# Designed miniproteins, single chains: the designs that were tried, part 98

Each design is a single chain, and the fold is of that chain. pLDDT is the mean over its residues in the fold that is shown.

## One batch from the design tools (miniprotein)

Design m3620
Fold by ESMFold2-Fast:
Structure m3620 (fold): chain A 113 residues (1-113)
Amino acid sequence: MEAEREALEEAARALAEGRYDKAVEILAELFGLEPESVEKVRKAVEGDLAAFLELVKNDPKAALAAQMATVGKLLAEAGASVEVMAEAMEEVLHGADLERAAAIQEAFAREVA
């Protein structure tokens, strides 16, 4: 599945307005996250590093959503435009997808079939 630009712009706008719960809902819908993961993403965006580290270890999709929302939030706090925030979130999505693919290849190589 590919991210919709419109969804990222809606999430960025919510972050710019301080509506972090709304931004997390938009990303949760985009990634198909479970309710337990949504709560951890919300905590990570609020600055709970322990919640973020748990997602990195156990739920890569939710970790990606948390990273995107956190980047958007930091840019909003710095006064960035919605367009710049959406572009940065999209770059995080693309970068994490490449890292995810590399991790899968490395795991497969370790199995040595």
Scores: mean pLDDT 73

Design m3621
Fold by ESMFold2-Fast:
Structure m3621 (fold): chain A 73 residues (1-73)
Amino acid sequence: MLAEEIAKEVGISVETAERILKALDGKAADSDGTIREIARRVGVSPETVRKVVDYLKKKGYVKETATGTFIKL
């Protein structure tokens, strides 16, 4: 599962990875405000959420549109 890969690479629990993934799906990949809000809601650091976003971008879980780059799971 994608959540298991992220948990291993980022050093978080699978449950935390699943919560971050659910919150990130369809959100702007380049939005610091979105990253901070998700971090607050999930109970992790903004750096942890940013590491997840960077991993998703590296693996191609993003879609570029006329309005920006969004996470696509």
Scores: mean pLDDT 80

Design m3622
Fold by ESMFold2-Fast:
Structure m3622 (fold): chain A 60 residues (1-60)
Amino acid sequence: MEKLAEEIQKKIKEAGLSLDEVNEILAKAVDELYKKKMKHTEESDKELAKIVLKLIEEKK
């Protein structure tokens, strides 16, 4: 997870996202993960990271 967190932080800086936009992306990612009914596991953490990265790219 450490490397995924660093990658997400780099993408946020590169995209020039505000704190409010980051919070919106995280809220949407958590909502999508919840709708998939995934339990909090290593697999769900990877899926959450993928959703966050996708939403960051959409905000560019």
Scores: mean pLDDT 71

Design m3623
Fold by ESMFold2-Fast:
Structure m3623 (fold): chain A 71 residues (1-71)
Amino acid sequence: SVDEALEREREDFIKGAEESYKKALQAAENGDIQTAINYAVAAALLYGASGEPQKAKEVLRKVDEKIKEKE
């Protein structure tokens, strides 16, 4: 059914977003600012596409905070 297909796609997007978010935080911790930004944007876009706009905002905020903490 369409609902089942949409749920699976949403789950795939959320999984991709979680992986990108983890990589963004790791890059930020290591001082790799460009990689951190790239993964944070990817995670935010995937969370947004999955219907999780608040999580998208949280990811961008937390990665930005982590980058500033390492300056």
Scores: mean pLDDT 85

Design m3624
Fold by ESMFold2-Fast:
Structure m3624 (fold): chain A 66 residues (1-66)
Amino acid sequence: TATLVVTGLSPEGARELAEAAASIPGVEAEVIGDDTVVARGDLTPTQVTALALRGIGHGGEARVEY
């Protein structure tokens, strides 16, 4: 179980990242303040890395809690 937080996103980047995270079984994603995405659940290290890189690609800053 991991929690990924990405801040500093555009509203469109936040929506896209949240949709990508929510598409993973056992993962919940929430958009906060239109610029932050919190994804938590049964994320593998590969999935965490992929989502974090996607968030950074949208200009965000990624933080992971295990």
Scores: mean pLDDT 82

Design m3625
Fold by ESMFold2-Fast:
Structure m3625 (fold): chain A 80 residues (1-80)
Amino acid sequence: SHMDELKRKIAELEKKIDELRKQFMEQNKELVEALKARQASGYDPAETERVQKLLDQANDIGLEIVKLEQEIRKLKQELY
């Protein structure tokens, strides 16, 4: 049924959000190490650039999660 299709789509999007959150956690580990390296280097420009790139990547994941959460909200409004 259309309701069952909507429920499947919501479950698939929720699974994608979970996978993105796992990616975010792995990137946070890399960010912590990059922050330590930047501090140890006395805030070398190259290490600062690495930190900025990792922050930009984390922001991109965050934006994708927000978009998927908005899609889930729209589908739930159609379901209920």
Scores: mean pLDDT 87

Design m3626
Fold by ESMFold2-Fast:
Structure m3626 (fold): chain A 63 residues (1-63)
Amino acid sequence: MEEEVEKKIKELEELREKALAEGNEGLATSLDYAIQEARKLKETDPEKALEILEKAKEAYKRS
């Protein structure tokens, strides 16, 4: 679980950089918030961390 959370965080970090490059600061901020929350939850609630990251990635794909 923890390794899966780190892998997902790296994916969202790349998506955040893409959003910033495209000038979508709102989306980049949302992705950054999800990354920060997942890092806080990684050790105490890794399942919740993954859920947050997956929802953020879904939101990126829908935008």
Scores: mean pLDDT 80

Design m3627
Fold by ESMFold2-Fast:
Structure m3627 (fold): chain A 67 residues (1-67)
Amino acid sequence: SNEEFAKKVEEQLKIMRDTAKKLGLEEVLKEIEKREPEIIELAKKGNFEEAMKMLKELEDLGVRALL
């Protein structure tokens, strides 16, 4: 369901925020916090493809910053 998908996306974003905080990646953390509301809204509306794309972009940003 859209609700279950949105919950999993929220949990993944929380893990990403906590990891960025732990590693002191302030710019990555700011980008996660900035994009998080839009990703969650897309997930709630069932736009899974776009939500996953934005989540992957944040993951790639973290990897490039040595997250």
Scores: mean pLDDT 83

Design m3628
Fold by ESMFold2-Fast:
Structure m3628 (fold): chain A 64 residues (1-64)
Amino acid sequence: MSPEQEYKAQVAMNQGAQRVYQSPDKKQQEEAKKQGIEDSVKAGASEEDAQKTIDTALLARDQK
């Protein structure tokens, strides 16, 4: 993968994670997760990496 593609994939994963973290309710968090994974894969990230990054953001959001 080119450095530019790797950068775009990382940015997409980070943007998805940020949206999940900022989402105010569980329904919006689940929608943001689904969209973030799709956007990340489209940008060139693996589905596994995208899911792990976004799941980490969900876990951080759920910790009280």
Scores: mean pLDDT 77

Design m3630
Fold by ESMFold2-Fast:
Structure m3630 (fold): chain A 58 residues (1-58)
Amino acid sequence: SMKKKAEEYLEKAREYVEKGDIAKARKYAGEALRLDQSGETAERVSELLGPKVKPTQA
């Protein structure tokens, strides 16, 4: 499901934040928001990287 893939991308974003690679973290967070624009996913992205991350454009 798209929600499960969004969760996978959020896990990757978190790993890159822990490594200090914010550019890659933002890329994976944007992919998660592209796949699941629910409030839950948006809130988790906001907590990880701040409230202004947008979904990745196609």
Scores: mean pLDDT 76

Design m3631
Fold by ESMFold2-Fast:
Structure m3631 (fold): chain A 97 residues (1-97)
Amino acid sequence: SKVRELAEKTIELLDRAIEELEKDPDKALELLHQARETARELGKEAVAKYPSNQPGVDKLLELLDEAIALMEADPLGSAERVKRLLEQAKRAAKLLA
């Protein structure tokens, strides 16, 4: 399904972002913006399929927005917290699939 494909793509981008957090924070931030865009598309498709997915979508987008804000403010000091947020975001995306 399109929901499953978008969830898998979101998770793949988040895994790449996690890998880059300590190696290349600028690359990690680019990947997070791509994941945010894919997650938004995922959210539209998931809610269209089942309106009861809305809280899960809101949580996924909230986690990504917090991770992006932390990376923009303090990429090196925030890496551990961002990693925890992204692991939660991956779980949220899996639940929508």
Scores: mean pLDDT 90

Design m3632
Fold by ESMFold2-Fast:
Structure m3632 (fold): chain A 62 residues (1-62)
Amino acid sequence: MEEVKEKLKELVKKYIEARQKALETGDPDAAYEAIRLEREIRDLVGKYNLTDEYAKIVEELK
């Protein structure tokens, strides 16, 4: 379980970075990466019922 939570935190961090890069630079590769990471996050949250954990990670990262 802890391994899954750490993976979720890393995915959220990468998603925020990719989304910020896409917004700042208009880089289509960054936009594509953000979409890919969002889908992975949604799948992981759904599979392991990590909605509350996801919310906590988002609050921590702002």
Scores: mean pLDDT 80

Design m3633
Fold by ESMFold2-Fast:
Structure m3633 (fold): chain A 93 residues (1-93)
Amino acid sequence: SAEERRARAQAIIAQIDELLATRDALSPEEFEARANEILAQVEALLPDLPPAEAASVRELLAFMREALAARDFDAVAQALSGLRGLLEELLAA
């Protein structure tokens, strides 16, 4: 439902905010693990997103996967910020 999608998007935004706020206190392994958990949750949300929004999210997920594979955690943080913005726009619509 739209309400379930909203609740899931809000939970993901909160997790992104906490991960970015606590980044300096985490080991690289802990940051990577939490980023992968967020990535999986956003992927699970994709089937419930409108097509245009889903396309934008898929592009950021692809970028985030490449950044994680390269262990470029600054790029991962950038991707997380982008995903947060898209999810916030989804909630505002």
Scores: mean pLDDT 87

Design m3634
Fold by ESMFold2-Fast:
Structure m3634 (fold): chain A 88 residues (1-88)
Amino acid sequence: MEEVKKRIEEYEKKIKENPDDAEAWLNLGAAYLSLKDYEKAIEAFEKAVEKSTDKNLRKAAYEGIATAYYLMGDKEKADEWLKKAESL
């Protein structure tokens, strides 16, 4: 738990220095997902998609959003985002 919180602080610092760092947004989303903060995870993954044209990064972010919705119990939205990831 403490290691994940320190990692979040590191990613937040990177984003503060470079708000367009899509990889930092992706990693922040994954860290929030680990803390079960699904709403913040989705927000960070959506920023990762917004800030990147890289297919692999965008796919990972869509899969992260799908995972967050699934864990929140929204299986329909989870399926929609998984299909978006597969169509990239």
Scores: mean pLDDT 86

Design m3635
Fold by ESMFold2-Fast:
Structure m3635 (fold): chain A 119 residues (1-119)
Amino acid sequence: SAFKKALEKLEELRRRYRVVGGGAFVAEAESAEEAVEALEEAIRRGVSTVVLLAKERDERVEEAARRAEAAGINVLILTDDEEAEKFIEALDEAERAAEAAGNRDLTAVLTHAIVLYKE
């Protein structure tokens, strides 16, 4: 699946790059309640980035996402495989940019990928 490919790409990046504080939290949520729980867990862990595949995205999920962003976390919520494929493309572009710049910081790669995805 596209989400499994995204997870595999994130694990590959983790092996090649340094993590300077925090990390990435990746989760799949089948319900809005599970999505909220995943975002609350990301806040508790103090991660730098959360990538969530959420089959349901309601006001509760949006409120939890805003709370995570207010805590300084880069939040990306993907609702289908098309969005996951777009994120994989953004990760590949961000990795190429990091390699060209000699940057070995995983947080920088993930932050850049999220910016590329949202543009």
Scores: mean pLDDT 80

Design m3636
Fold by ESMFold2-Fast:
Structure m3636 (fold): chain A 60 residues (1-60)
Amino acid sequence: GPERKEVIRETAEKLREIGDAVDEGIARGRAEAAALGPDISPDQRFAIVLAGIREALAAA
């Protein structure tokens, strides 16, 4: 019914917004990690990127 189409539309829209926020967070976190240089550990680099993702999702 019309209600089902609306739910699908709203869900797809929210998923796109989440995807955009994740992409922004990854870009931001990668830039921050790059600024620290090559001597940082892979775990530290991952933690910085993950923090960027969390911040972007909190702002969305």
Scores: mean pLDDT 80

Design m3637
Fold by ESMFold2-Fast:
Structure m3637 (fold): chain A 119 residues (1-119)
Amino acid sequence: AVVLTESGGGTVPEGGSLRLTSHVSGVDFASQAVAWFRQAPGREPVNVASLSPDGRLRGYAPEVAGRATISVDHARQTAYLDLSDLRREDTAVYYDGVGPAEGGGLDAHVGPGVPLTVE
C-alpha cells in the first residue's frame, strides 16, 4: 500500500514562511509525479504546485507563483513544499499527491492533509 505521512503545518504569521513535508512509502517514488493541493473551507481542491518524475518540469498556480517551491529528495522518499510571504488566503488544508505523470488525479495517491492557518 502507498502511504503518505505529511507534516509541517500549523499557525504562521502573515508574511512568514514554512516548509510542508511528505514522506512517501510503498511506491517507486523516483517514477512518480508529485503535486501539492490545497482546500480552503467551502472551496474545491486546487493544484498549487507540480513536479515531473525527472524533476525538470515545475508548475505553480498563479496564487502562489514566486512564493512557492516544490522539491523532492528521492533518497529520503520525501516531497517538500516551501511557502514564503504567506497571506491569509493561503489558509487551507494542504495535501501531497503522488502518481504516474499521465495518471492525473484519478491515479494519484493523496495524503491525509496538513492544516495551515495564516494570521
Scores: mean pLDDT 81

Design m3638
Fold by ESMFold2-Fast:
Structure m3638 (fold): chain A 64 residues (1-64)
Amino acid sequence: MKEEVRKAAARALQEVIARHSLTPEEVQELLDRALKIAEELASQGKTPEEIYREVLAELERRVA
């Protein structure tokens, strides 16, 4: 996975962590999910900005 794609996923996760009270186990699950989604989107030719937005939306939906 390209570094920019990984950074986009990490940025989305960091924003979710900052806004919600999460356990270490929940953080690890969200990280694994974020990286999997980011890799799939990157394989489809999505930009880091598009990956960031899609990952953020999906993680926010999951913690709602």
Scores: mean pLDDT 82

Design m3639
Fold by ESMFold2-Fast:
Structure m3639 (fold): chain A 95 residues (1-95)
Amino acid sequence: SLEGSIRLIAATAYVTGFLVELDIAARKHPEKKEELERYKKEIVDLFNKAIQALREGNQEELDKYIAEMEKLGEKVEKEFGIDITPLREAIELLR
């Protein structure tokens, strides 16, 4: 649907905003760059899997990947003080 397509575009934009914040943090904390790049790759993988589950109508897998993204976001927020609001907005658009 057009509405579903718009929601996915918006979710992708919000996730991209979060990934930019991870890149900024990596530039400010070069000693943490490797860990932040790993988190970035994990979020991208989980987000792509969540979109695939959503397209397949697999609610169980979607809920699993959403929960994993939330947990990873909370770890990043606690460890680096990064605002995860863009990630939370992306997740809400997938629900």
Scores: mean pLDDT 87

Design m3640
Fold by ESMFold2-Fast:
Structure m3640 (fold): chain A 60 residues (1-60)
Amino acid sequence: TVTLTATFSDITTLIGAALRLIGEFPEAEVSLSGDTLTVTVPDDPELIARVRAELESFAS
């Protein structure tokens, strides 16, 4: 597994990002702590790349 982490400026955006990731990537394990989103992804390079791109998009 690979762990990806992103920090958000506000909780509403963080919650929205988490819900989108859960819906789009059911294989991923999503965890929230404060303003930080942590996503654990199986060792699939294609899936990892997609999840990473989504996280980077949300964390802007």
Scores: mean pLDDT 78

Design m3641
Fold by ESMFold2-Fast:
Structure m3641 (fold): chain A 92 residues (1-92)
Amino acid sequence: MEELFEKGKEYFEKGKYEEAIEYYEKALEIAREKGDKKAEAEILYNLGLVYYKMGDLEEAIKKYEEALKIYKEIGDEEGVKRIEEALEKVKK
């Protein structure tokens, strides 16, 4: 999972958004299988960033809302704040 997540970040930084999505989606599958809610939320946040950079605001909002739900579930106040800030940027 961690290696796939790191590869997703690497491709995102290079502007290779489709490849970033592929690696993040694979990391997300593993996080969900393991029940790793914190990793799931973090991966969903990064997927939201990729879609935002691609101009797919609908998918970006959807991924951010999924991450927000999980951060609220696990009581991660910093995660909640980060997602709320990202959602405000998408509304511009």
Scores: mean pLDDT 87

Design m3642
Fold by ESMFold2-Fast:
Structure m3642 (fold): chain A 90 residues (1-90)
Amino acid sequence: EEERIQREIDIALLQIEIAVTINALKRHPEDTEAVAEALENILKRAKELGLPQEVIDSIEKALEAARAGNVEEAIKYLRETLDALGRWAN
């Protein structure tokens, strides 16, 4: 029970962190390096939580786009990540 509740909280917090990252990129598109670091940590936690490959792949694509300085692609993949995670979490 406790472990299940903690996992649900961790997933919800990850969803919030991804949404905050999208907003940060929109407001500060020059900060792609900081966003890439945040996405590396998000990716590690997603793998630790055993999230589905669809979610992992979209985070990896967002990270790749952020590292390339491609803000629009990074936002696109982060939105796809939220959509996939929302479907899976329900």
Scores: mean pLDDT 84

Design m3643
Fold by ESMFold2-Fast:
Structure m3643 (fold): chain A 83 residues (1-83)
Amino acid sequence: SELEEELRAMDEAERERVREEVRRIEEKLEEIRRKLREAYPDQPQLVDDIVEAFRTLVRALNRAVALMELERRLREREREERE
């Protein structure tokens, strides 16, 4: 079943791309955290809390959008292959 191996490999490549995107966002959030802590040294905990909340939200939204797009694309492809 070469098709099953190919689908698995394609899922891996696409999953790796999504992981790279999330990684880049997290790196940028860490940069923002450092700058905010430097600008507002009197409120380091508040800055950390805000960045963590934003990171969690962005990660959840990015995952939700990616899953919805992937599921929609897979369902459309499955319907085409069935017909």
Scores: mean pLDDT 71

Design m3644
Fold by ESMFold2-Fast:
Structure m3644 (fold): chain A 80 residues (1-80)
Amino acid sequence: GGDLEAEIKKYEAELEKDPNNAEAWLKLGEVLAKMGKLEEAEEYYRKAVAIYREQGDLEKALEAEVTLGVAVLEQAVKSL
């Protein structure tokens, strides 16, 4: 819907300014997951995890990995 599209544009603009903004990658992934685009959401969650690890934010990296794991399981269940 229009609100989700507005959120995508917002986070894409944040990533154009700073591609190492792990939170923007994570939020963009969450919006894609809400749209049912779980495969694309997984890719963006993986980017967020990688960036948090590179920055040494292990707590945020773990939170992003849990979010990724849930998305992977949801995709597997929907493919059944």
Scores: mean pLDDT 82

Design m3645
Fold by ESMFold2-Fast:
Structure m3645 (fold): chain A 92 residues (1-92)
Amino acid sequence: MEETIRKLRAVADVEAVRIEVEKRFNLTPEQKELLDKFANEVLKILTDPSLSKEEKIKRIEELAEKMLAHSDPETRRVIEEFKELVIKEIEK
């Protein structure tokens, strides 16, 4: 039961951050798809019980760098904002 509650909280936190980013930026369909893909991968990291807070933050940062390697500056800004907001939630 605690595992389910922890997973539901992670889903709620990720969804809240995704909605906030969508409100701040006029996302193209391609940017929205990339953001959704990034959010799903972040959720997998956040729900991994073998990872510490520090390891989760590091993996999220590494994932963002890999996904943004060929992205335009505006798309980079969208993903970086999402990343910063998620890391802030983890550090609570």
Scores: mean pLDDT 80

Design m3646
Fold by ESMFold2-Fast:
Structure m3646 (fold): chain A 74 residues (1-74)
Amino acid sequence: MEEIIAILEKAGYKVLEVYKAGDLYLFILEQNGRYTSAIYNSKTGDVYFGPFFETEEEALEYAEDHAGVKFEKI
């Protein structure tokens, strides 16, 4: 987990929140006053990046809709 956060921060994102649903980890990210999401699948190693939004809530809602699951904050 710490390794994924370090990679995201090195890429210029601020990691605001981390969520989990089974094998999926959701990172809510900020860059230049815009909000986005990254979903990491720990089973496959795949990473999906969402679009940028003006609010953290929009980024979270989009990520949950895309994944088809509700995430729990960790």
Scores: mean pLDDT 85

Design m3647
Fold by ESMFold2-Fast:
Structure m3647 (fold): chain A 70 residues (1-70)
Amino acid sequence: GRTLSEEEREVARVIAEALRRIGDIIDEGIARMKEARAKGDEEELKRIKEELDKRLAEENKRIVEELKAL
């Protein structure tokens, strides 16, 4: 049986779901950066990197808020 407390299981679930979302964001970002690089669009590549940084920062904020709500 599970030996973790209900609170510990909820923390683990929040973190696991967040890691999955972060993985998806990174995969999308890499794919878009590859396309921009193939086109030689350095300005689009910079915008994609900035957008990726912002999305990762928002996911960090969301994780903190979800953990505080537990």
Scores: mean pLDDT 83

Design m3648
Fold by ESMFold2-Fast:
Structure m3648 (fold): chain A 63 residues (1-63)
Amino acid sequence: AVEDLEVGLAHVALEHGPERARSFAPTLAKELGVDQATADAVADRVLAKSPEELRAIVEAHNA
């Protein structure tokens, strides 16, 4: 669940930008059953990463 949120946010940030990923984080967290406090912490961590780091997260999950 937390790992799915991390990958989902990385994917949205790479395709649509970090502002849209931040806006979408509460909706994605609700769909994945992640509480809002945990979702906020994950979003802060993931969206602070570089595009290269975000791509690595997505690639690792899809390998």
Scores: mean pLDDT 80

Design m3649
Fold by ESMFold2-Fast:
Structure m3649 (fold): chain A 68 residues (1-68)
Amino acid sequence: SGDILRAASGLHDSALNGLSAEEALAELRKAQKRGDISEAGLKAAERALRESGGDPLRAAQLLAAESS
């Protein structure tokens, strides 16, 4: 879905900027407040970060693969 792809893009951008998992989640929460992603997209990103050991790049790759 578009939500999962937007969440993946947010995680990827955070990784490129050297942000931690907590900082990446903070950016995604801001995106959710703006309506750029849904709560479901945010929850998918939280799950991907847990499954990736807090690596935003790996989490982004997992979500992108799931949406392709």
Scores: mean pLDDT 82

Design m3650
Fold by ESMFold2-Fast:
Structure m3650 (fold): chain A 69 residues (1-69)
Amino acid sequence: LSEEELARYRSAFSLWDTDGDGRIPDELLASVLRMLGFEPSPEELAALRREGLDFERFLALVQEARARR
């Protein structure tokens, strides 16, 4: 990712991080994943809730989505 793309994703992440805890809220996890083109299983969502979807993990998902067609 370019520096400009990183800045944009950081801004988007901050908007979704409504609780200000550095993680995407549980209620938005499924929506964010579907927006990126994933269809998470209940087990995958439970793992993300347990670990938290922080900015670094969010970027990993973005990169994985870009690698998929």
Scores: mean pLDDT 75

Design m3651
Fold by ESMFold2-Fast:
Structure m3651 (fold): chain A 109 residues (1-109)
Amino acid sequence: PQISTGTVTLRGRALEAGAIVHASITFTGSPTFLSVSWEVGPAGEIVGVVGQHYGETTATLTVAVRALEAGAELTVTGTAQSLDGPVEGQGRLAGLPTPVTTETETELS
């Protein structure tokens, strides 16, 4: 079996310091997920885990992130490792008035 690593990075800006946004990332492609983790850039902090759910071939995570600085770029990264196939990811930031960008990477090892 091969190990796949999928990474999704969500980027957005809050207009107000102290704004709470929900970051939700879904990974798809494997019946066996080994790990899922979160990372937030310096302009945000994780204030809580809203949900973490595993389906037959999916892993979905949702965290609440507080913006620490008005107008700074919030970066939220989810990473999943799985067995036996490539991992694809998709994500959303909710509660932001600015456009959100999503970057997805998948590596096989």
Scores: mean pLDDT 73

Design m3652
Fold by ESMFold2-Fast:
Structure m3652 (fold): chain A 68 residues (1-68)
Amino acid sequence: SSGQELLKALVAGGKAGKKGTLTFEDGTVVEFDGSNATEFAGAALTLIGHEGVRATLTVGDEVVEGIA
């Protein structure tokens, strides 16, 4: 599923200590630094909580789009 691809990219980027942004079609925006465990956990929980919502993840130089 596209939500699984978004989560996979978020986890990979977060573990690499990259900074990123999750933008949701409903207007929710979450910024995170993968080196900050609280921010990273918040981004992951927000992605899980937006099941069925279209999202764009920008992490480092990577852009991933899908439905959460």
Scores: mean pLDDT 84

Design m3653
Fold by ESMFold2-Fast:
Structure m3653 (fold): chain A 64 residues (1-64)
Amino acid sequence: DQERILEAIEEAAERHGLPQEVRDEALEAARKGLTAEEVAALIEFLAGELGRKAADELLKLVEE
């Protein structure tokens, strides 16, 4: 569900203070049809340990 992934990206980015550039890349990836796991991996790759924390939150938010 693309809408759920987009909402989860914005929430995780705000909660963990992701840089705007990383958030924008993650949102674009989700709009192109990447899965939550693929988007989480991208965030982790771009933002390192901070990205890992945000990626963990993203995956939990998507599962609800």
Scores: mean pLDDT 84

Design m3654
Fold by ESMFold2-Fast:
Structure m3654 (fold): chain A 95 residues (1-95)
Amino acid sequence: MEKEIEEVLRRIKEVGRRLADPSLSREERLALVRELARLVVRYIELLQEKGIEVSEEELNAIQAALQAVADAVAAGDYEAAAKHFEELIELLEKV
C-alpha cells in the first residue's frame, strides 16, 4: 500500500511536469487534466483503504484545487495552472 500511494503521487507530479510543456496540443492538455483527476481520485481511495481519514473539508479543498487547474488549462492560462497545481500537491501531501 505505501509503495502504491508513493507511486500514484509520483505519477501526479509527472502529469504536472507534462502540463508545463509548451509543445502540447489543447487535446493533449485536456487528456492530461483527465488523467490528473483519475490519479487524484485513486490517491484518495488508497489513503482511505489504508485507514487514513480524509475530511470533507480536505476533499473539498482538493476538488477546488483540481477544478482550478482544469479551468486554467481550459483558459490557456498555464501560469495559473502551474500555481493551482502546486496548491493541489501541497494539499495532497498534507493528508
Scores: mean pLDDT 83

Design m3655
Fold by ESMFold2-Fast:
Structure m3655 (fold): chain A 89 residues (1-89)
Amino acid sequence: SELEEELRRRLEEAERELKRLLEEMKELEKNKDELKPEELRKKVVELTAEALRLIGLQFNAELVLKNPENEFLRAQYETDLAAEEEAKA
């Protein structure tokens, strides 16, 4: 199915982005003493929010792959994906 191939490709892209965010969080932990506590907290919150969004997108993509006939899950995934792409632009 072309939909399945597209979803798998997007899952791989989301996995790469999540790995990047997790490495960014690791770098913040490594250099935490170089930042003011308030700045560190802001960055942790921002990166955590981004990671949670990507995890949600991955979860929804997996639900669509398991339930390909469910148009509601597909619509939710496409909406979330469009919002993520807009946030990056």
Scores: mean pLDDT 76

